# Designed miniproteins, single chains: the designs that were tried, part 35

Each design is a single chain, and the fold is of that chain. pLDDT is the mean over its residues in the fold that is shown.

## One batch from the design tools (miniprotein)

Design m1201
Fold by ESMFold2-Fast:
Parts: sequence; structure tokens; C-alpha cells
Structure m1201 (fold): chain A 82 residues (1-82)
Amino acid sequence: MVTLSDEERARVYEETLPGFIASVRDYERRTGRRPRVVFATTRDDPHFRRLAEELQRRLGATVVEGETEEEAERKADELLAE
């Protein structure tokens, strides 16, 4: 298991965010369908809240929060299954 600081994880997401947004936009343009974007995070990570706001603003992403990574992932899976 690799442990990254909140700042290090936020930096990785900031570096990959433009590519992720471009991929979602390309999928929407090619298929005519808006993909459902879900972002899972833990309550204790303030750096991911800024990323969540950006994804909600640009892609209409749904943010799910859990007390643990397992809980957040389970909530995201349930949302995507609906």
C-alpha cells in the first residue's frame, strides 16, 4: 500500500484532470451520450474537495463521500449500477 500526502495526491489529480476532462468530452462528442461521472472521496481529504467542485462544474459529476475508502467505493459502485 502506497501512502501519499494530501498535497501529493492533489498534485497528481491536478496534472491528470485536463486529460480526464478531454476524454469525457471526446466520448460525449463521439457517442452523443453524456457519460455518468462519479467521484469517490473520504470526508477527511480537503484537497479532493476542490477537485470535486471542478468536476461538478465542468462535467456535472456526482460526488460520494465515505468515512473509509471502502465505503466511498461501495457508494460509487451502487450509484453506477443504477
Scores: mean pLDDT 67

Design m1202
Fold by ESMFold2-Fast:
Structure m1202 (fold): chain A 94 residues (1-94)
Amino acid sequence: SENEKIIKEIEELIKEAEEEIKFAKENLEPTKEVKEIIEKLKEAIETLKEVRDILGSNRDITPEEKKELEERLKEAKKKIEESKKKLEKLKEEQ
């Protein structure tokens, strides 16, 4: 139940990050800063996919591994949110 809820949240975050990458590629000049933001979003997507796959594996997850997965998820969420804010600012500056 909880794992299914987290997986759904992860899938929504992946979609959001992919939409931000598409937006940047279609609407912003390919500056070094824009390219770095796109790479951070790609890294966050990769982390989210790995966490999703582990949670969906139907194997027993240890408490230590669960804590590590929760930290990875929090870090990926933070990277997406920070990247979104930077892209909004760059749209105003270009």
Scores: mean pLDDT 85

Design m1203
Fold by ESMFold2-Fast:
Structure m1203 (fold): chain A 102 residues (1-102)
Amino acid sequence: DAEAQALRAAESALTLAREALEQGAEFVGVARPEDGRVALVLVTRDGRFVRWYIAPVEAAREFAAALPADEEATIQELELPSEEAAERFVAAAEELARRNAA
């Protein structure tokens, strides 16, 4: 079930975002999906930006091999099967950000 897979993928990404907030990220923002990717932008308490790129699984190996080992860039290899799934992910991440801010 593609819809169930999309929801599980979104739930996993939100769990990781929640963990980052618990570790001291001040804010979670979600960039608009682009080319099948979703980016979560996290701001740590020391003013750093932690950018979580959620990309198609097929690109994961190439991205991992090309990434410098820095603490500010994290790639989460999460494939979202549809635009509807991506929009639901964005909406859920925005809700998480509002809840944490309140």
Scores: mean pLDDT 47

Design m1204
Fold by ESMFold2-Fast:
Structure m1204 (fold): chain A 84 residues (1-84)
Amino acid sequence: MLTKEEAEKIREIVRDAARLLKEGKTPDQVIEEARKKAEELGLTPREIEVVMSLVNLLVEGYKAGVPVDELLEFAEKRIDELAK
């Protein structure tokens, strides 16, 4: 399970990814920016796996026409479950 500190870092990256999608950045740009931020924050390989999984969920849902806010709510709930 993630610590609260780890969950906060992942949440920051996921929220930033959602913001970039709303601003009209491409899926590829959003994925690249998320990976860069994860590396800059010094996330472990396991934490990077979790954050990239959630960012890919946002990107694929966005491509499928799901509203970004709904995707973000789902991702936030998943982070909360992992932080137990």
Scores: mean pLDDT 83

Design m1205
Fold by ESMFold2-Fast:
Structure m1205 (fold): chain A 92 residues (1-92)
Amino acid sequence: DKEYKELKIELIRIALKKYEKETGNKEERDKWLKILDEAEEKGEDIRKKAKPIEIELIKSVEETIEDIKAGKGPSLEETREYIKSMEEALES
């Protein structure tokens, strides 16, 4: 449960960094990174702080986590490697 919660936060973080790099919307990215950091530290439900459009992104990540749990998606290890590779690509 905790491991999947952490993975969900990391996937949302990557999606937001990718969004900023593609659109140049740094303010929305920085806002969401702060929300995720606070949720990670305090265990708060990030959906309570999300706008409706942002809930769709969260839902997409939740569906990915459910696929991983069901053995229909990538493994936890494969997903972590994806996150690492994407972080490196987004920082270049």
Scores: mean pLDDT 69

Design m1206
Fold by ESMFold2-Fast:
Structure m1206 (fold): chain A 94 residues (1-94)
Amino acid sequence: SVAAARAERRARMRERVSAVAPEIVEFIKEATEEIEERAKKGELSKEEVRAWALATTGLAIARIGAAMSEEEAPAREELEELAKRALEYLRKAK
């Protein structure tokens, strides 16, 4: 029953994310990818870099929540890499 309970929790989390607005999730993903390309070129303001970091962190947290398993290591590494990229982009910002 433990495996079934974990599968059910993951299904509920994915359903809740999808129910909020699938279009919003897709929009945020596309927007963060486009914004990151501009950040790499130093074309963003510091405020825009912070907005990108918040949106990307939100997506990462949602993905971690959907996993909800002991098999998955904590996503600390992904969040640390995100923080490093955000700091680099802030240094390049106008």
Scores: mean pLDDT 69

Design m1207
Fold by ESMFold2-Fast:
Structure m1207 (fold): chain A 90 residues (1-90)
Amino acid sequence: MQAELERLERELAELEKELKELAEKAKEGDEEAAKKGQELALRIARLLLRIAELDPARFRELMREAGVDLSDEEIEAALAALRARVAAAE
């Protein structure tokens, strides 16, 4: 479990960095960067759902590290939104 969680967190960090770079380009009017950003956001959503499934406490910690202090209800709503987004894209 721990080794799998560490692998998922490393992949998440790399994708989040790429998403940030694409978001900056999208603000400059790069439509291709905006499309790639949406695809990356979906990949990030899948990884976050997997992390939440393996370790819900670590998922909450990652949200706090990102500057998002959510209540339990807001965490559940965020996870439901991520699941709906992933399902709609498949």
Scores: mean pLDDT 77

Design m1208
Fold by ESMFold2-Fast:
Structure m1208 (fold): chain A 93 residues (1-93)
Amino acid sequence: SEVEEAERTLKRFEEKLKNGQLLSKDEIEAFIKAIETLVKAGVDEETLKRYEKLARAILEQLLNELGLPYSVLKDAKSIEDLIKKARELLERM
């Protein structure tokens, strides 16, 4: 299923970041698409909250690569806000 494929993709990216590896632009785009797949499928809010930490780590990587301060994320309150911000930052790379 698309949900199972999205969850496998997200788990792979979590392991990469835990090992100190940075994600490529294509991997960040795949991350965004995986979260969008879970949202469309109506997965529960608790599952989405687990991925907020991963989303914040990826956004911190993007902000560092662009030379932008982490305060850019101060107004992001949800996984949907974080994904919208990730798309905006990715377009600048």
Scores: mean pLDDT 83

Design m1209
Fold by ESMFold2-Fast:
Structure m1209 (fold): chain A 73 residues (1-73)
Amino acid sequence: MPTPEELIARAEEILREMKEENFPESFIEQMEKTLERIKEAAKKGKHLEADMLYGVMEVAFAAERVARRKELK
């Protein structure tokens, strides 16, 4: 299990990469809300919830990258 600080740092790194790759602003806003939920869950000691939310963020990032590659065709 990563520490809460490591999990938050990883989530912030994914969000930074999304911004650098010029993801849609609406998508960035949704991911920022997910990051806030991860921070709240970690603060409340809900480690499983924080881990699950981070997993959702990783899957969403991967899915959006695939969708954007398809638009370039």
Scores: mean pLDDT 77

Design m1210
Fold by ESMFold2-Fast:
Structure m1210 (fold): chain A 73 residues (1-73)
Amino acid sequence: EEVAAEPSLELIRNFAKNLEKVFGVKIEIKEEDGKITIRAYSPELKTEKEFVADSYAEALKILGDLFIELSEK
């Protein structure tokens, strides 16, 4: 049943770009040594957050959690 195609790095980058456009934040995605680093900066909230994921699925989850947080503030 978990046959959905695994998230790709391109999907993750596109999700981040959409968050940047919607919330006016800056999100940087880096893939190094099999890990994905997500850094989000919001000038309005004066907050900078960094997350590290060991998989594309975890990176997508982090971006989803960030979307919820940004939408609540």
Scores: mean pLDDT 74

Design m1211
Fold by ESMFold2-Fast:
Structure m1211 (fold): chain A 104 residues (1-104)
Amino acid sequence: MAEVREVARYVAPGARLEVRIEVDPEKKTIKVTVRATHPDAAPLTVEVYIGKKGEDLELVGKATSSDGTATFEIKDLPEGEYQVAVVVRAGDRTLGVALFEVKL
Protein backbone atom coordinates (compact mmCIF):
# COMPACT_ATOMS: atom_id res chain seq x y z
CA MET A 1 0.00 0.00 0.00
CA ALA A 2 1.30 3.48 -0.88
CA GLU A 3 2.29 5.74 2.04
CA VAL A 4 2.12 9.54 2.23
CA ARG A 5 3.38 11.55 5.22
CA GLU A 6 3.60 15.32 5.67
CA VAL A 7 6.97 16.08 7.31
CA ALA A 8 7.18 19.90 7.23
CA ARG A 9 4.92 22.90 6.63
CA TYR A 10 5.27 26.68 6.60
CA VAL A 11 2.38 29.09 5.91
CA ALA A 12 2.81 32.88 5.94
CA PRO A 13 0.44 34.92 8.17
CA GLY A 14 -2.97 35.25 6.48
CA ALA A 15 -2.16 32.55 3.90
CA ARG A 16 -3.97 29.21 3.61
CA LEU A 17 -2.39 26.12 2.06
CA GLU A 18 -4.14 22.79 1.48
CA VAL A 19 -2.29 20.00 -0.32
CA ARG A 20 -3.65 16.58 -1.30
CA ILE A 21 -1.25 13.86 -2.44
CA GLU A 22 -2.76 10.84 -4.23
CA VAL A 23 -0.46 7.91 -5.08
CA ASP A 24 -1.20 5.16 -7.63
CA PRO A 25 1.57 2.51 -7.42
CA GLU A 26 0.16 0.44 -10.32
CA LYS A 27 0.20 3.45 -12.69
CA LYS A 28 3.39 4.80 -11.03
CA THR A 29 1.85 8.25 -10.65
CA ILE A 30 1.57 10.90 -7.95
CA LYS A 31 -1.27 13.45 -8.20
CA VAL A 32 -0.79 16.73 -6.32
CA THR A 33 -3.80 19.03 -5.75
CA VAL A 34 -3.13 22.44 -4.20
CA ARG A 35 -5.50 25.09 -2.85
CA ALA A 36 -3.83 28.27 -1.63
CA THR A 37 -5.14 31.73 -0.74
CA HIS A 38 -3.83 35.01 0.65
CA PRO A 39 -6.07 38.10 1.11
CA ASP A 40 -3.38 40.52 -0.19
CA ALA A 41 -1.74 38.46 -2.96
CA ALA A 42 -2.94 37.28 -6.39
CA PRO A 43 -2.11 35.70 -8.73
CA LEU A 44 -0.34 32.87 -6.90
CA THR A 45 2.34 30.67 -8.45
CA VAL A 46 2.31 27.02 -7.39
CA GLU A 47 5.50 24.99 -7.85
CA VAL A 48 5.81 21.22 -7.31
CA TYR A 49 9.17 19.57 -6.77
CA ILE A 50 10.07 15.89 -6.49
CA GLY A 51 13.25 14.00 -5.62
CA LYS A 52 14.24 10.55 -4.47
CA LYS A 53 14.79 10.41 -0.71
CA GLY A 54 18.23 11.85 0.07
CA GLU A 55 18.58 13.47 -3.40
CA ASP A 56 17.96 17.04 -4.60
CA LEU A 57 14.44 18.21 -5.39
CA GLU A 58 13.73 18.98 -9.07
CA LEU A 59 10.91 21.21 -10.38
CA VAL A 60 8.28 19.03 -12.11
CA GLY A 61 5.30 21.38 -12.30
CA LYS A 62 4.53 25.09 -12.19
CA ALA A 63 1.22 26.93 -12.57
CA THR A 64 0.03 30.50 -12.05
CA SER A 65 -3.48 30.63 -10.61
CA SER A 66 -5.77 33.58 -9.83
CA ASP A 67 -8.03 31.39 -7.61
CA GLY A 68 -5.12 29.56 -5.92
CA THR A 69 -5.99 26.07 -7.23
CA ALA A 70 -3.60 23.85 -9.19
CA THR A 71 -3.39 20.13 -10.01
CA PHE A 72 -0.27 18.29 -11.16
CA GLU A 73 0.24 14.65 -12.18
CA ILE A 74 3.76 13.20 -11.94
CA LYS A 75 4.06 10.12 -14.16
CA ASP A 76 6.49 7.28 -14.88
CA LEU A 77 7.90 7.07 -11.34
CA PRO A 78 9.96 3.97 -10.47
CA GLU A 79 9.14 2.24 -7.17
CA GLY A 80 10.90 3.83 -4.22
CA GLU A 81 10.83 6.56 -1.60
CA TYR A 82 10.38 10.18 -2.68
CA GLN A 83 10.11 13.67 -1.25
CA VAL A 84 7.46 15.97 -2.76
CA ALA A 85 7.58 19.70 -2.04
CA VAL A 86 4.86 22.25 -2.80
CA VAL A 87 5.88 25.93 -2.85
CA VAL A 88 3.38 28.78 -3.22
CA ARG A 89 4.64 32.22 -4.22
CA ALA A 90 3.33 35.69 -4.95
CA GLY A 91 6.11 37.11 -7.14
CA ASP A 92 9.32 36.74 -5.10
CA ARG A 93 7.42 36.15 -1.81
CA THR A 94 7.08 32.60 -0.47
CA LEU A 95 3.59 32.26 1.05
CA GLY A 96 3.62 28.55 1.79
CA VAL A 97 5.73 25.38 1.69
CA ALA A 98 4.68 21.79 2.38
CA LEU A 99 7.03 18.79 2.30
CA PHE A 100 5.86 15.18 2.03
CA GLU A 101 7.50 11.78 2.10
CA VAL A 102 5.90 9.41 -0.43
CA LYS A 103 6.47 5.68 -0.92
CA LEU A 104 5.29 3.84 -4.07
Scores: mean pLDDT 82

Design m1212
Fold by ESMFold2-Fast:
Structure m1212 (fold): chain A 87 residues (1-87)
Amino acid sequence: ANVERAAELLFERFREAILAALDQAGFSDDQKQAALEQYRETLLAGMRTWQNTTQEQLDYWRELAAQMPEEDRPEVEAVLEAIRIAA
């Protein structure tokens, strides 16, 4: 499984949104960089947890995603694709 690739996919997809949120919260540049590093590590640990995800579990989560607002589906689909890559 490509756990590091899965984590990197999610990190790059959400990096700008996280930076914008931290900037709006008044974080310094050093604090923003530290938060991004911690986020990358957290994603990597999370993707390792999903290495043994079955097709049945992915299908179930896709059914749940279909119940979400249309505007939120692309983000959930990106997470599911990362889990698929990690598995």
Scores: mean pLDDT 76

Design m1213
Fold by ESMFold2-Fast:
Structure m1213 (fold): chain A 65 residues (1-65)
Amino acid sequence: DKARERAREIAEELVRLHPFLEVESIGDTTIRMRAAPVSPLELAMAEISMAVASTVSGFKIEILP
């Protein structure tokens, strides 16, 4: 349950940094997000933020197609 709370906090922080992101679902080990249409640079910056958050937290963070 603390792991789920941490995942939610990570997802909320990612949305604050990149408001075009939406949280689709939070699983036990994976955060799944959706992205609104944005520029390639904005998407790349979000992907970098997700990669960093994934590395430091141990959660997999994915953008759904």
Scores: mean pLDDT 84

Design m1214
Fold by ESMFold2-Fast:
Structure m1214 (fold): chain A 55 residues (1-55)
Amino acid sequence: MSFKGLTLEEVKERGQKLIEEMKARLKERGIDISGLTDEEFGKLVAEVKREEEAA
């Protein structure tokens, strides 16, 4: 799906807060996030969220 009506800055601002929270959660899980690319980070976030929803 394509983004419509959202600015890149708005997406980044909201995403930054969520990224910070997800980074904290990944660190609690013992995952080293310091060297991750955006693509790898996104995949890990999706995996962790899926596991949390399943629990």
Scores: mean pLDDT 68

Design m1215
Fold by ESMFold2-Fast:
Structure m1215 (fold): chain A 92 residues (1-92)
Amino acid sequence: SEIAQQMQELERKYASLPDEEALKIILEKGKKEYESLTEEEKKKGEEIIEKAKELAENNAPETEENKKIKLEGRKYELIKEAAEGYEKLLKE
């Protein structure tokens, strides 16, 4: 249940907001978090995304371990997307 709550909070944090200033702050924080990662940590993040994708494609059972893998993969994916979104805003 805690993992499900953390996933919902993570999705809500990076949801599209009507307030442009709030969105910019969220994207900037995500970019800082992503840029603070080492190349090794980024590689591990990509590997976790791939594992989460395989679990979804194979309809793997929702064990606590599989839920944790999906949460970690989504967390990395969202901060990576935030970094890309912030970069896009700066170029417009």
Scores: mean pLDDT 73

Design m1216
Fold by ESMFold2-Fast:
Structure m1216 (fold): chain A 67 residues (1-67)
Amino acid sequence: LSQQLQDLAQQAAQYRAQGRTDDLLAAIRELAALSFAYTEGVPVEEQRARLDAEGWRGPLPTAPPAA
């Protein structure tokens, strides 16, 4: 997981350097999903589904509401 996060972060940095904003945003969204899955101990696919349901477009989401 840590290596995947590092690789994805490096890929995001490359997208930023290349001016590929849409790819950068997608990479940040995936990085957020992986980071939250790791921190909260839930499956990555569940975090991805939650971010998709919220229409996530920012760099990092706030912690999900307790529900």
Scores: mean pLDDT 66

Design m1217
Fold by ESMFold2-Fast:
Structure m1217 (fold): chain A 96 residues (1-96)
Amino acid sequence: MSEEEVLRDAAEGARLVAEEHRRAGREDLARAWEAIAEAARAGRLEDAVRAAEYVVEAQRLLQEARPGDRETLERARRYARRAIEVAERGIEEARK
């Protein structure tokens, strides 16, 4: 598989994951995965991978969260925001 094919598959996979999270009402995770897909499409593989690490941690925290666990939910949102920041920074670098 070529590097271009890997990036294309990664972008498509991230887009599908974002769509699933949006359908489930998980807007912060959906936005993070959309940003990861954009970074992958821009050829920013390392930035996309790093952003994915942050969003996976957000997902782990959400899986552990119980109804009313505001602290865990706030922590998950912080990780999702970091994922978006990393991906968006990569996209900005690709636009230069």
Scores: mean pLDDT 82

Design m1218
Fold by ESMFold2-Fast:
Structure m1218 (fold): chain A 66 residues (1-66)
Amino acid sequence: MEPLVMPDPAAIAPGESASSSATLDSGLTLTATAVNDGATGQVRYTVTATYKGKTTVIDEWTEPAP
């Protein structure tokens, strides 16, 4: 399986976002988006899977912001 690299929460400034993606040989595209809202002291991660034009959220979590 191709590894999806998650954005580092320490690299995302308050109010900023970062994303990364990986496309598998099956045609499935995984996209990780990280958002630092600046208010909670946390970075919210969302991972979506896109296959044949359909996008599904497969995971969500939060990490502490520095």
Scores: mean pLDDT 76

Design m1219
Fold by ESMFold2-Fast:
Structure m1219 (fold): chain A 89 residues (1-89)
Amino acid sequence: TKTEVTKATVTLGASSVTEKADSTVTDNDTGAVTTRSFETTSPFTGSITIPASATVTSGDTTTTYTYTPAGTLNPGETRELTVTRTATA
């Protein structure tokens, strides 16, 4: 089983969205830890709604995402959020 925790800062501009993120992936079976940092800017116009949680099932694997805090991000706003991803087979 793997758990990923991402600390992200999302800035929504008038015509773009910028995400800066630090991600930590832990392999719970081996104790191996991988860290990753990234920054990406994409063209985007409008508001973004961040859900409190989402689940995706593919075959026998269920992946759960939890977003804190949830809510709407409007143009001109910046939000720091934590995303936790857990996959169970």
Scores: mean pLDDT 76

Design m1220
Fold by ESMFold2-Fast:
Structure m1220 (fold): chain A 94 residues (1-94)
Amino acid sequence: SMDELKEELVKLVEEIIEIAKKNNKSKESQELIEQIERLMKDFKEGKISIEEFKKKFGEKLSELISTLPNDAAEQVFELAAKINEIIKKIEEME
């Protein structure tokens, strides 16, 4: 269902946030995490479309990955691939 896909998307984004928090405590990383959390909230509340979420999330995620060590960046890339598959399924339902 759409609700199950949105819940899975939230869970994967939360996993990325936890990896980022564990590996980088810089102000830049914290600001990017807050922006990602806001994007997720706005999407959940219907304030932005999945298309807008995909674009903005991808931009913020790319910036966040640049702040991480290689091992953490690889884990985030794997989670991002799963997120992209879920976004595609949501787009196909909307």
Scores: mean pLDDT 83

Design m1221
Fold by ESMFold2-Fast:
Structure m1221 (fold): chain A 100 residues (1-100)
Amino acid sequence: SEALKILEEALEILERALANLTVETLEEAAKKLQELIKEAKKKGLPKIVISTLESALRLVQEALELLKKDPANPENKARARLLLEQAIALLRITISILKK
């Protein structure tokens, strides 16, 4: 499934960002998610796939703004991690739905 391939690629991108949580890794993750969203739209993938990727991108962008505000703040890093974990959870839920 092309949809599963794109969602699994998005999952890998976010898991890598979670392992090394910096402004630079989140900027790269956001860029790659934007590219995957464009690809999903070009391929005419289901609305649930596109909506999940767009929601994941929003959470990554929110995490990025927290880290940009004060990169050394441990509370901002913890909140950014939670946002990224939420994005990963959304991807996993949609993958589970599509595997039915």
Scores: mean pLDDT 89

Design m1222
Fold by ESMFold2-Fast:
Structure m1222 (fold): chain A 80 residues (1-80)
Amino acid sequence: GENALEGVELVVEGKIEKAIELGQKAIDEGDGEAGALVISLAEALKEFGKEAAKEGAKYAVETSEDEDAKEVAEKALSLL
């Protein structure tokens, strides 16, 4: 949903703490896989940088069966 998509925009901007907050909000609202992906991408960016976050987004595009998580992954990959 909207919280997960906004969360991925915050990941791309490097706003890690706010991205994690919106990822958790997405999980609470029922977008569990999309929200978890936002959190994972935020943590990857923080710890390993843009290339790691981009690789995580690619993996999620290839492996995710959840429509919202796949949309988040595709958006992250396009913006990173």
Scores: mean pLDDT 85

Design m1223
Fold by ESMFold2-Fast:
Structure m1223 (fold): chain A 120 residues (1-120)
Amino acid sequence: SALLEEIRAKIAELDREIEENKDDPIRVGILKAERALLERALHRLEVEGEAAPSEEERRRLVERAREHARRAVEAFREGRLEEAERHVRELAELTVRSPEALPVTRETIEELAALELERE
């Protein structure tokens, strides 16, 4: 249950960060997206009765998340928005299975948000 305790602690930390950053709508949006992924991960492990992935499986899921993150940013930069969205969805699903991929997800959302602002 160390993973469950870690996920709960991260959700509590995100709740504090959301309150501290309430005047920054972009940052709040990113933090709320991360919180939603952690809530889904918690639900999967606690409510659906799914076993936590092994350390080896979690490492493989993080590597797959990094690949989808890279492809999402590349597709977005090239104007392939539908492809970028598909990679972001895959990244989100991998993050639900391995919350250790959250930093990859945060970095990807922050980069995509910055690129969207540059389009204005």
Scores: mean pLDDT 82

Design m1224
Fold by ESMFold2-Fast:
Structure m1224 (fold): chain A 94 residues (1-94)
Amino acid sequence: MALSLEESKKLREYLKNHIEEVKKALLEIAAKREAAGDLRGAELYRRFAELLPKLAELSAEEIHEITVESDKLAKENPDDILGVWEKFLELVEK
């Protein structure tokens, strides 16, 4: 879902102040998904946790652009939620 510039700024500040808490939460979700047999979902949550420091270093403008692009992909591919998540992580990884 697309974030406004102000929402992107708020997300960036939140991540900077809570990066270890968010990382721990994502890794816990990954472990639960893996235990349930969702290996692809688990891998995506682990990759997201790994990319959190990089996401927190992006400008509000860059976060806004990434979320706009991801929102377009979600609208074009409503049945491929995991594929949209993979593309979001690729955009952060740049």
Scores: mean pLDDT 80

Design m1225
Fold by ESMFold2-Fast:
Structure m1225 (fold): chain A 102 residues (1-102)
Amino acid sequence: LSDEQKLEILLSNPAAAKMLRLMAANPGARYTVSELAELLNVPQSNVSALLDDMESLGLVERVRPRRPSRHPLYGLSEKGRAWYEENKAAIDAVLEDWEAEN
């Protein structure tokens, strides 16, 4: 997927931008769906959908838990971190627009 397609997806859902910012601020941290839902104040179903999209974009990495298919952990990929750093201004603008409208 192109960087333009990645930005378009984030612009349609500012929760994805918030998630990237959170992960970039805490390098090496790993999150469950429920933890992200609480931190972002977003329903777990929305977080799951966003993580699926962001994983498909290569922005986040799913870390295998000790027990398969239980509470998968997610973290920012190396590609995701590089992409976030390159597009930080655009991501910040998405968040500012969202905060201004709410």
Scores: mean pLDDT 74

Design m1226
Fold by ESMFold2-Fast:
Structure m1226 (fold): chain A 71 residues (1-71)
Amino acid sequence: SMEEEKIIEEFRKKVQEVLEQGERDGLSREEINRQIGKVINDTIEKYNLSPELVDQLNQVAGELYAEWQAR
């Protein structure tokens, strides 16, 4: 749905911000992963997400992290 698409877009932006800011601040992989985990949990709580949409968020986060590492 359009609502789910907007949630995923907001989530994607927040994860990208965590990656960019974490790099600028010299954070470890572990700390960056912890911050991404917080974004996932906050999004789940805010929108009462289904398990299927939670799986999509985890996949999106994994893809963004992998792309960021390959830069």
Scores: mean pLDDT 86

Design m1227
Fold by ESMFold2-Fast:
Structure m1227 (fold): chain A 79 residues (1-79)
Amino acid sequence: SNAEKYLKEALEKFGKSVIKAFLEKLASDPEKVDPRLGGAVELLSLMTIETRGVKPSKDEKKVKELEEWLIKNAADLLP
């Protein structure tokens, strides 16, 4: 699936700790996240499973780069 493809790319490009930090940002303040990411539910679920027990990164720049990368590819994540 597209979600599995993008999970692999996100893991290779950003790593588990950056993905974990992004997911915690989504959980703490969903209103501040781009609404286009709402369509990426399958990918966000896979990212949550893959990053269980991982310590979140403090690299806010990398977290923002991940968010922007996901937004750029969001159209491919919509059913």
Scores: mean pLDDT 79

Design m1228
Fold by ESMFold2-Fast:
Structure m1228 (fold): chain A 60 residues (1-60)
Amino acid sequence: GVIGLTEEEVERALRGELDDEKITTPSGHVLSLAEAVGIFIHTGKSPLDGAEFKLVEERF
């Protein structure tokens, strides 16, 4: 599966202003949204537990 992150979430994480929302990877590993954005910023295309992180235009 793919976990979508918005540019606003990335920018808020860089500023330390991101809400502590939770996400679950396809393997069942639970991450905070801040942790997910951190991994995306540092690794780009690196999968985590079979999850792929992708920059998206909006998250709904």
Scores: mean pLDDT 59

Design m1229
Fold by ESMFold2-Fast:
Structure m1229 (fold): chain A 91 residues (1-91)
Amino acid sequence: MKEKALEALEKAKEEARKAAEQGLLSPEAAERIIKVLEEAKEKVEKAKNEEEIKKIMEETLKEIARIIAEDFERQGRLEEAAEARAYLEKA
């Protein structure tokens, strides 16, 4: 579990970088997401069991969705921001 979680976090960092490169996400939002993912990696490495890892991953995904929603709102992409907020509500 721990290895898969760390791999998923690394892939998420790469996706954030690509989104910023393509102009889909601001560089500032991408940096915030990468920082959140790095902090999540530290928490996962210190996690004692799979349940803790699952909670860390769920909290991390919610925080990333919030950052994306805030970035889309800042860009005037209100409909896309609303979609990101809906994801937070369902998760």
Scores: mean pLDDT 79

Design m1230
Fold by ESMFold2-Fast:
Structure m1230 (fold): chain A 70 residues (1-70)
Amino acid sequence: MKLPVTPQLQQTIKQLHQDYKDGIASGTSPYRLGRMYITFHPTAGMLFVLSSPDPRMKAALDDFLARLRR
């Protein structure tokens, strides 16, 4: 089910997306890094549970961002 989205929430999602991309660039395992970021960011964790958790954190994040633009 969907959560209400706000500009503040979009900023949180953007930060998480950047952290994920930085992890890929540094050679960190994307799926493991994704799980750790979810644990560290409760807000993002809830969004991933609602979206469709995927081993690739970026995929779930991109899907949620697309829904925000509807």
Scores: mean pLDDT 47

Design m1231
Fold by ESMFold2-Fast:
Structure m1231 (fold): chain A 73 residues (1-73)
Amino acid sequence: PFDSKLTEEQKKAAIERLRELGVAEEDIRTAEKVLSESVKQGKTVREAIDALREAGLSSSVVTAVLVAMMEAS
């Protein structure tokens, strides 16, 4: 669920989804950094999504990450 701790599998699924969608490598690198720190800190999916927004990623990129994480759980 949205309030569950973010897993390594959800992070990997999110990054793979962004690559499949042809998201810019700079944005993928930003997402990887934010999500890796979120996993390391034991953050929830919700907190990780908020961190991606704060990092300046577009709404479409953030939505793609969220969908991939929900599908991976």
Scores: mean pLDDT 84

Design m1232
Fold by ESMFold2-Fast:
Structure m1232 (fold): chain A 75 residues (1-75)
Amino acid sequence: MGNNGGKGLEEFRFLLENSVPVAIKAKKENKPYAEVFREEAKKRGLSDEVIDKIAELVEKGSMTLEEYRELLKML
């Protein structure tokens, strides 16, 4: 059960809001978006479980309220 995370939640929001720069970087490096996203998320100190869940949602290009709540539990 994850219950600290004010900072982790802000980092997650920052990454989502900056998904366009990550997509641009992926195109420039000719890499899958998910790979570049994982690299950037690890640099920001996110756990592998959180990275996997965020990467899945970002690859879908959408996030439901339920998926958002599950992510918040992991942070």
Scores: mean pLDDT 64

Design m1233
Fold by ESMFold2-Fast:
Structure m1233 (fold): chain A 106 residues (1-106)
Amino acid sequence: MTPEQQLLIALIEEFVKENPEFGPLVEPVDLEAFPNYLKLVPNPISLSSIIDRIRSGELTTLEEVIELLDQMVENLEKYGGKDNPFVQRFREAVEKLKERMREALG
């Protein structure tokens, strides 16, 4: 991994620590508990899956990581609705994370 990739992982791990309310979004969705999830969200994304893809070398740039964070917000809006307060708080928290990433790596 590059120093940039290591820093992106560290920023996501810090985001998880600073935002414990988003703990349910850290691990992949339990598809047995939520069998209709894949019908609404064909490309599920968790915070741990983003970290794993950075570690594997699949994601190498800030822009690729930001794209997945944006897709994760869109997935939550599709499943929970854009007016859901939890979805709104996650969107706001992701915008702050993206700003922090751009400041650290731009």
Scores: mean pLDDT 83

Design m1234
Fold by ESMFold2-Fast:
Structure m1234 (fold): chain A 62 residues (1-62)
Amino acid sequence: SPLEEVERRIQEVARRLNELGDRLTAAEKAGMPPEQVAALRAEIARHTAELQRLVDEYEKLR
């Protein structure tokens, strides 16, 4: 169903965000260059926006 498809996409994006969060923590702990840390934060922001959009879509299908 459309609802199940959106739920699956939410799970996938949430998993990617968890992986990116772990990478950001590791990067900050390792003292990576600011530009690399900024790139990771930008990727997290993009995926967070995608998750918000999917959650909105999910609520409209309920």
Scores: mean pLDDT 87

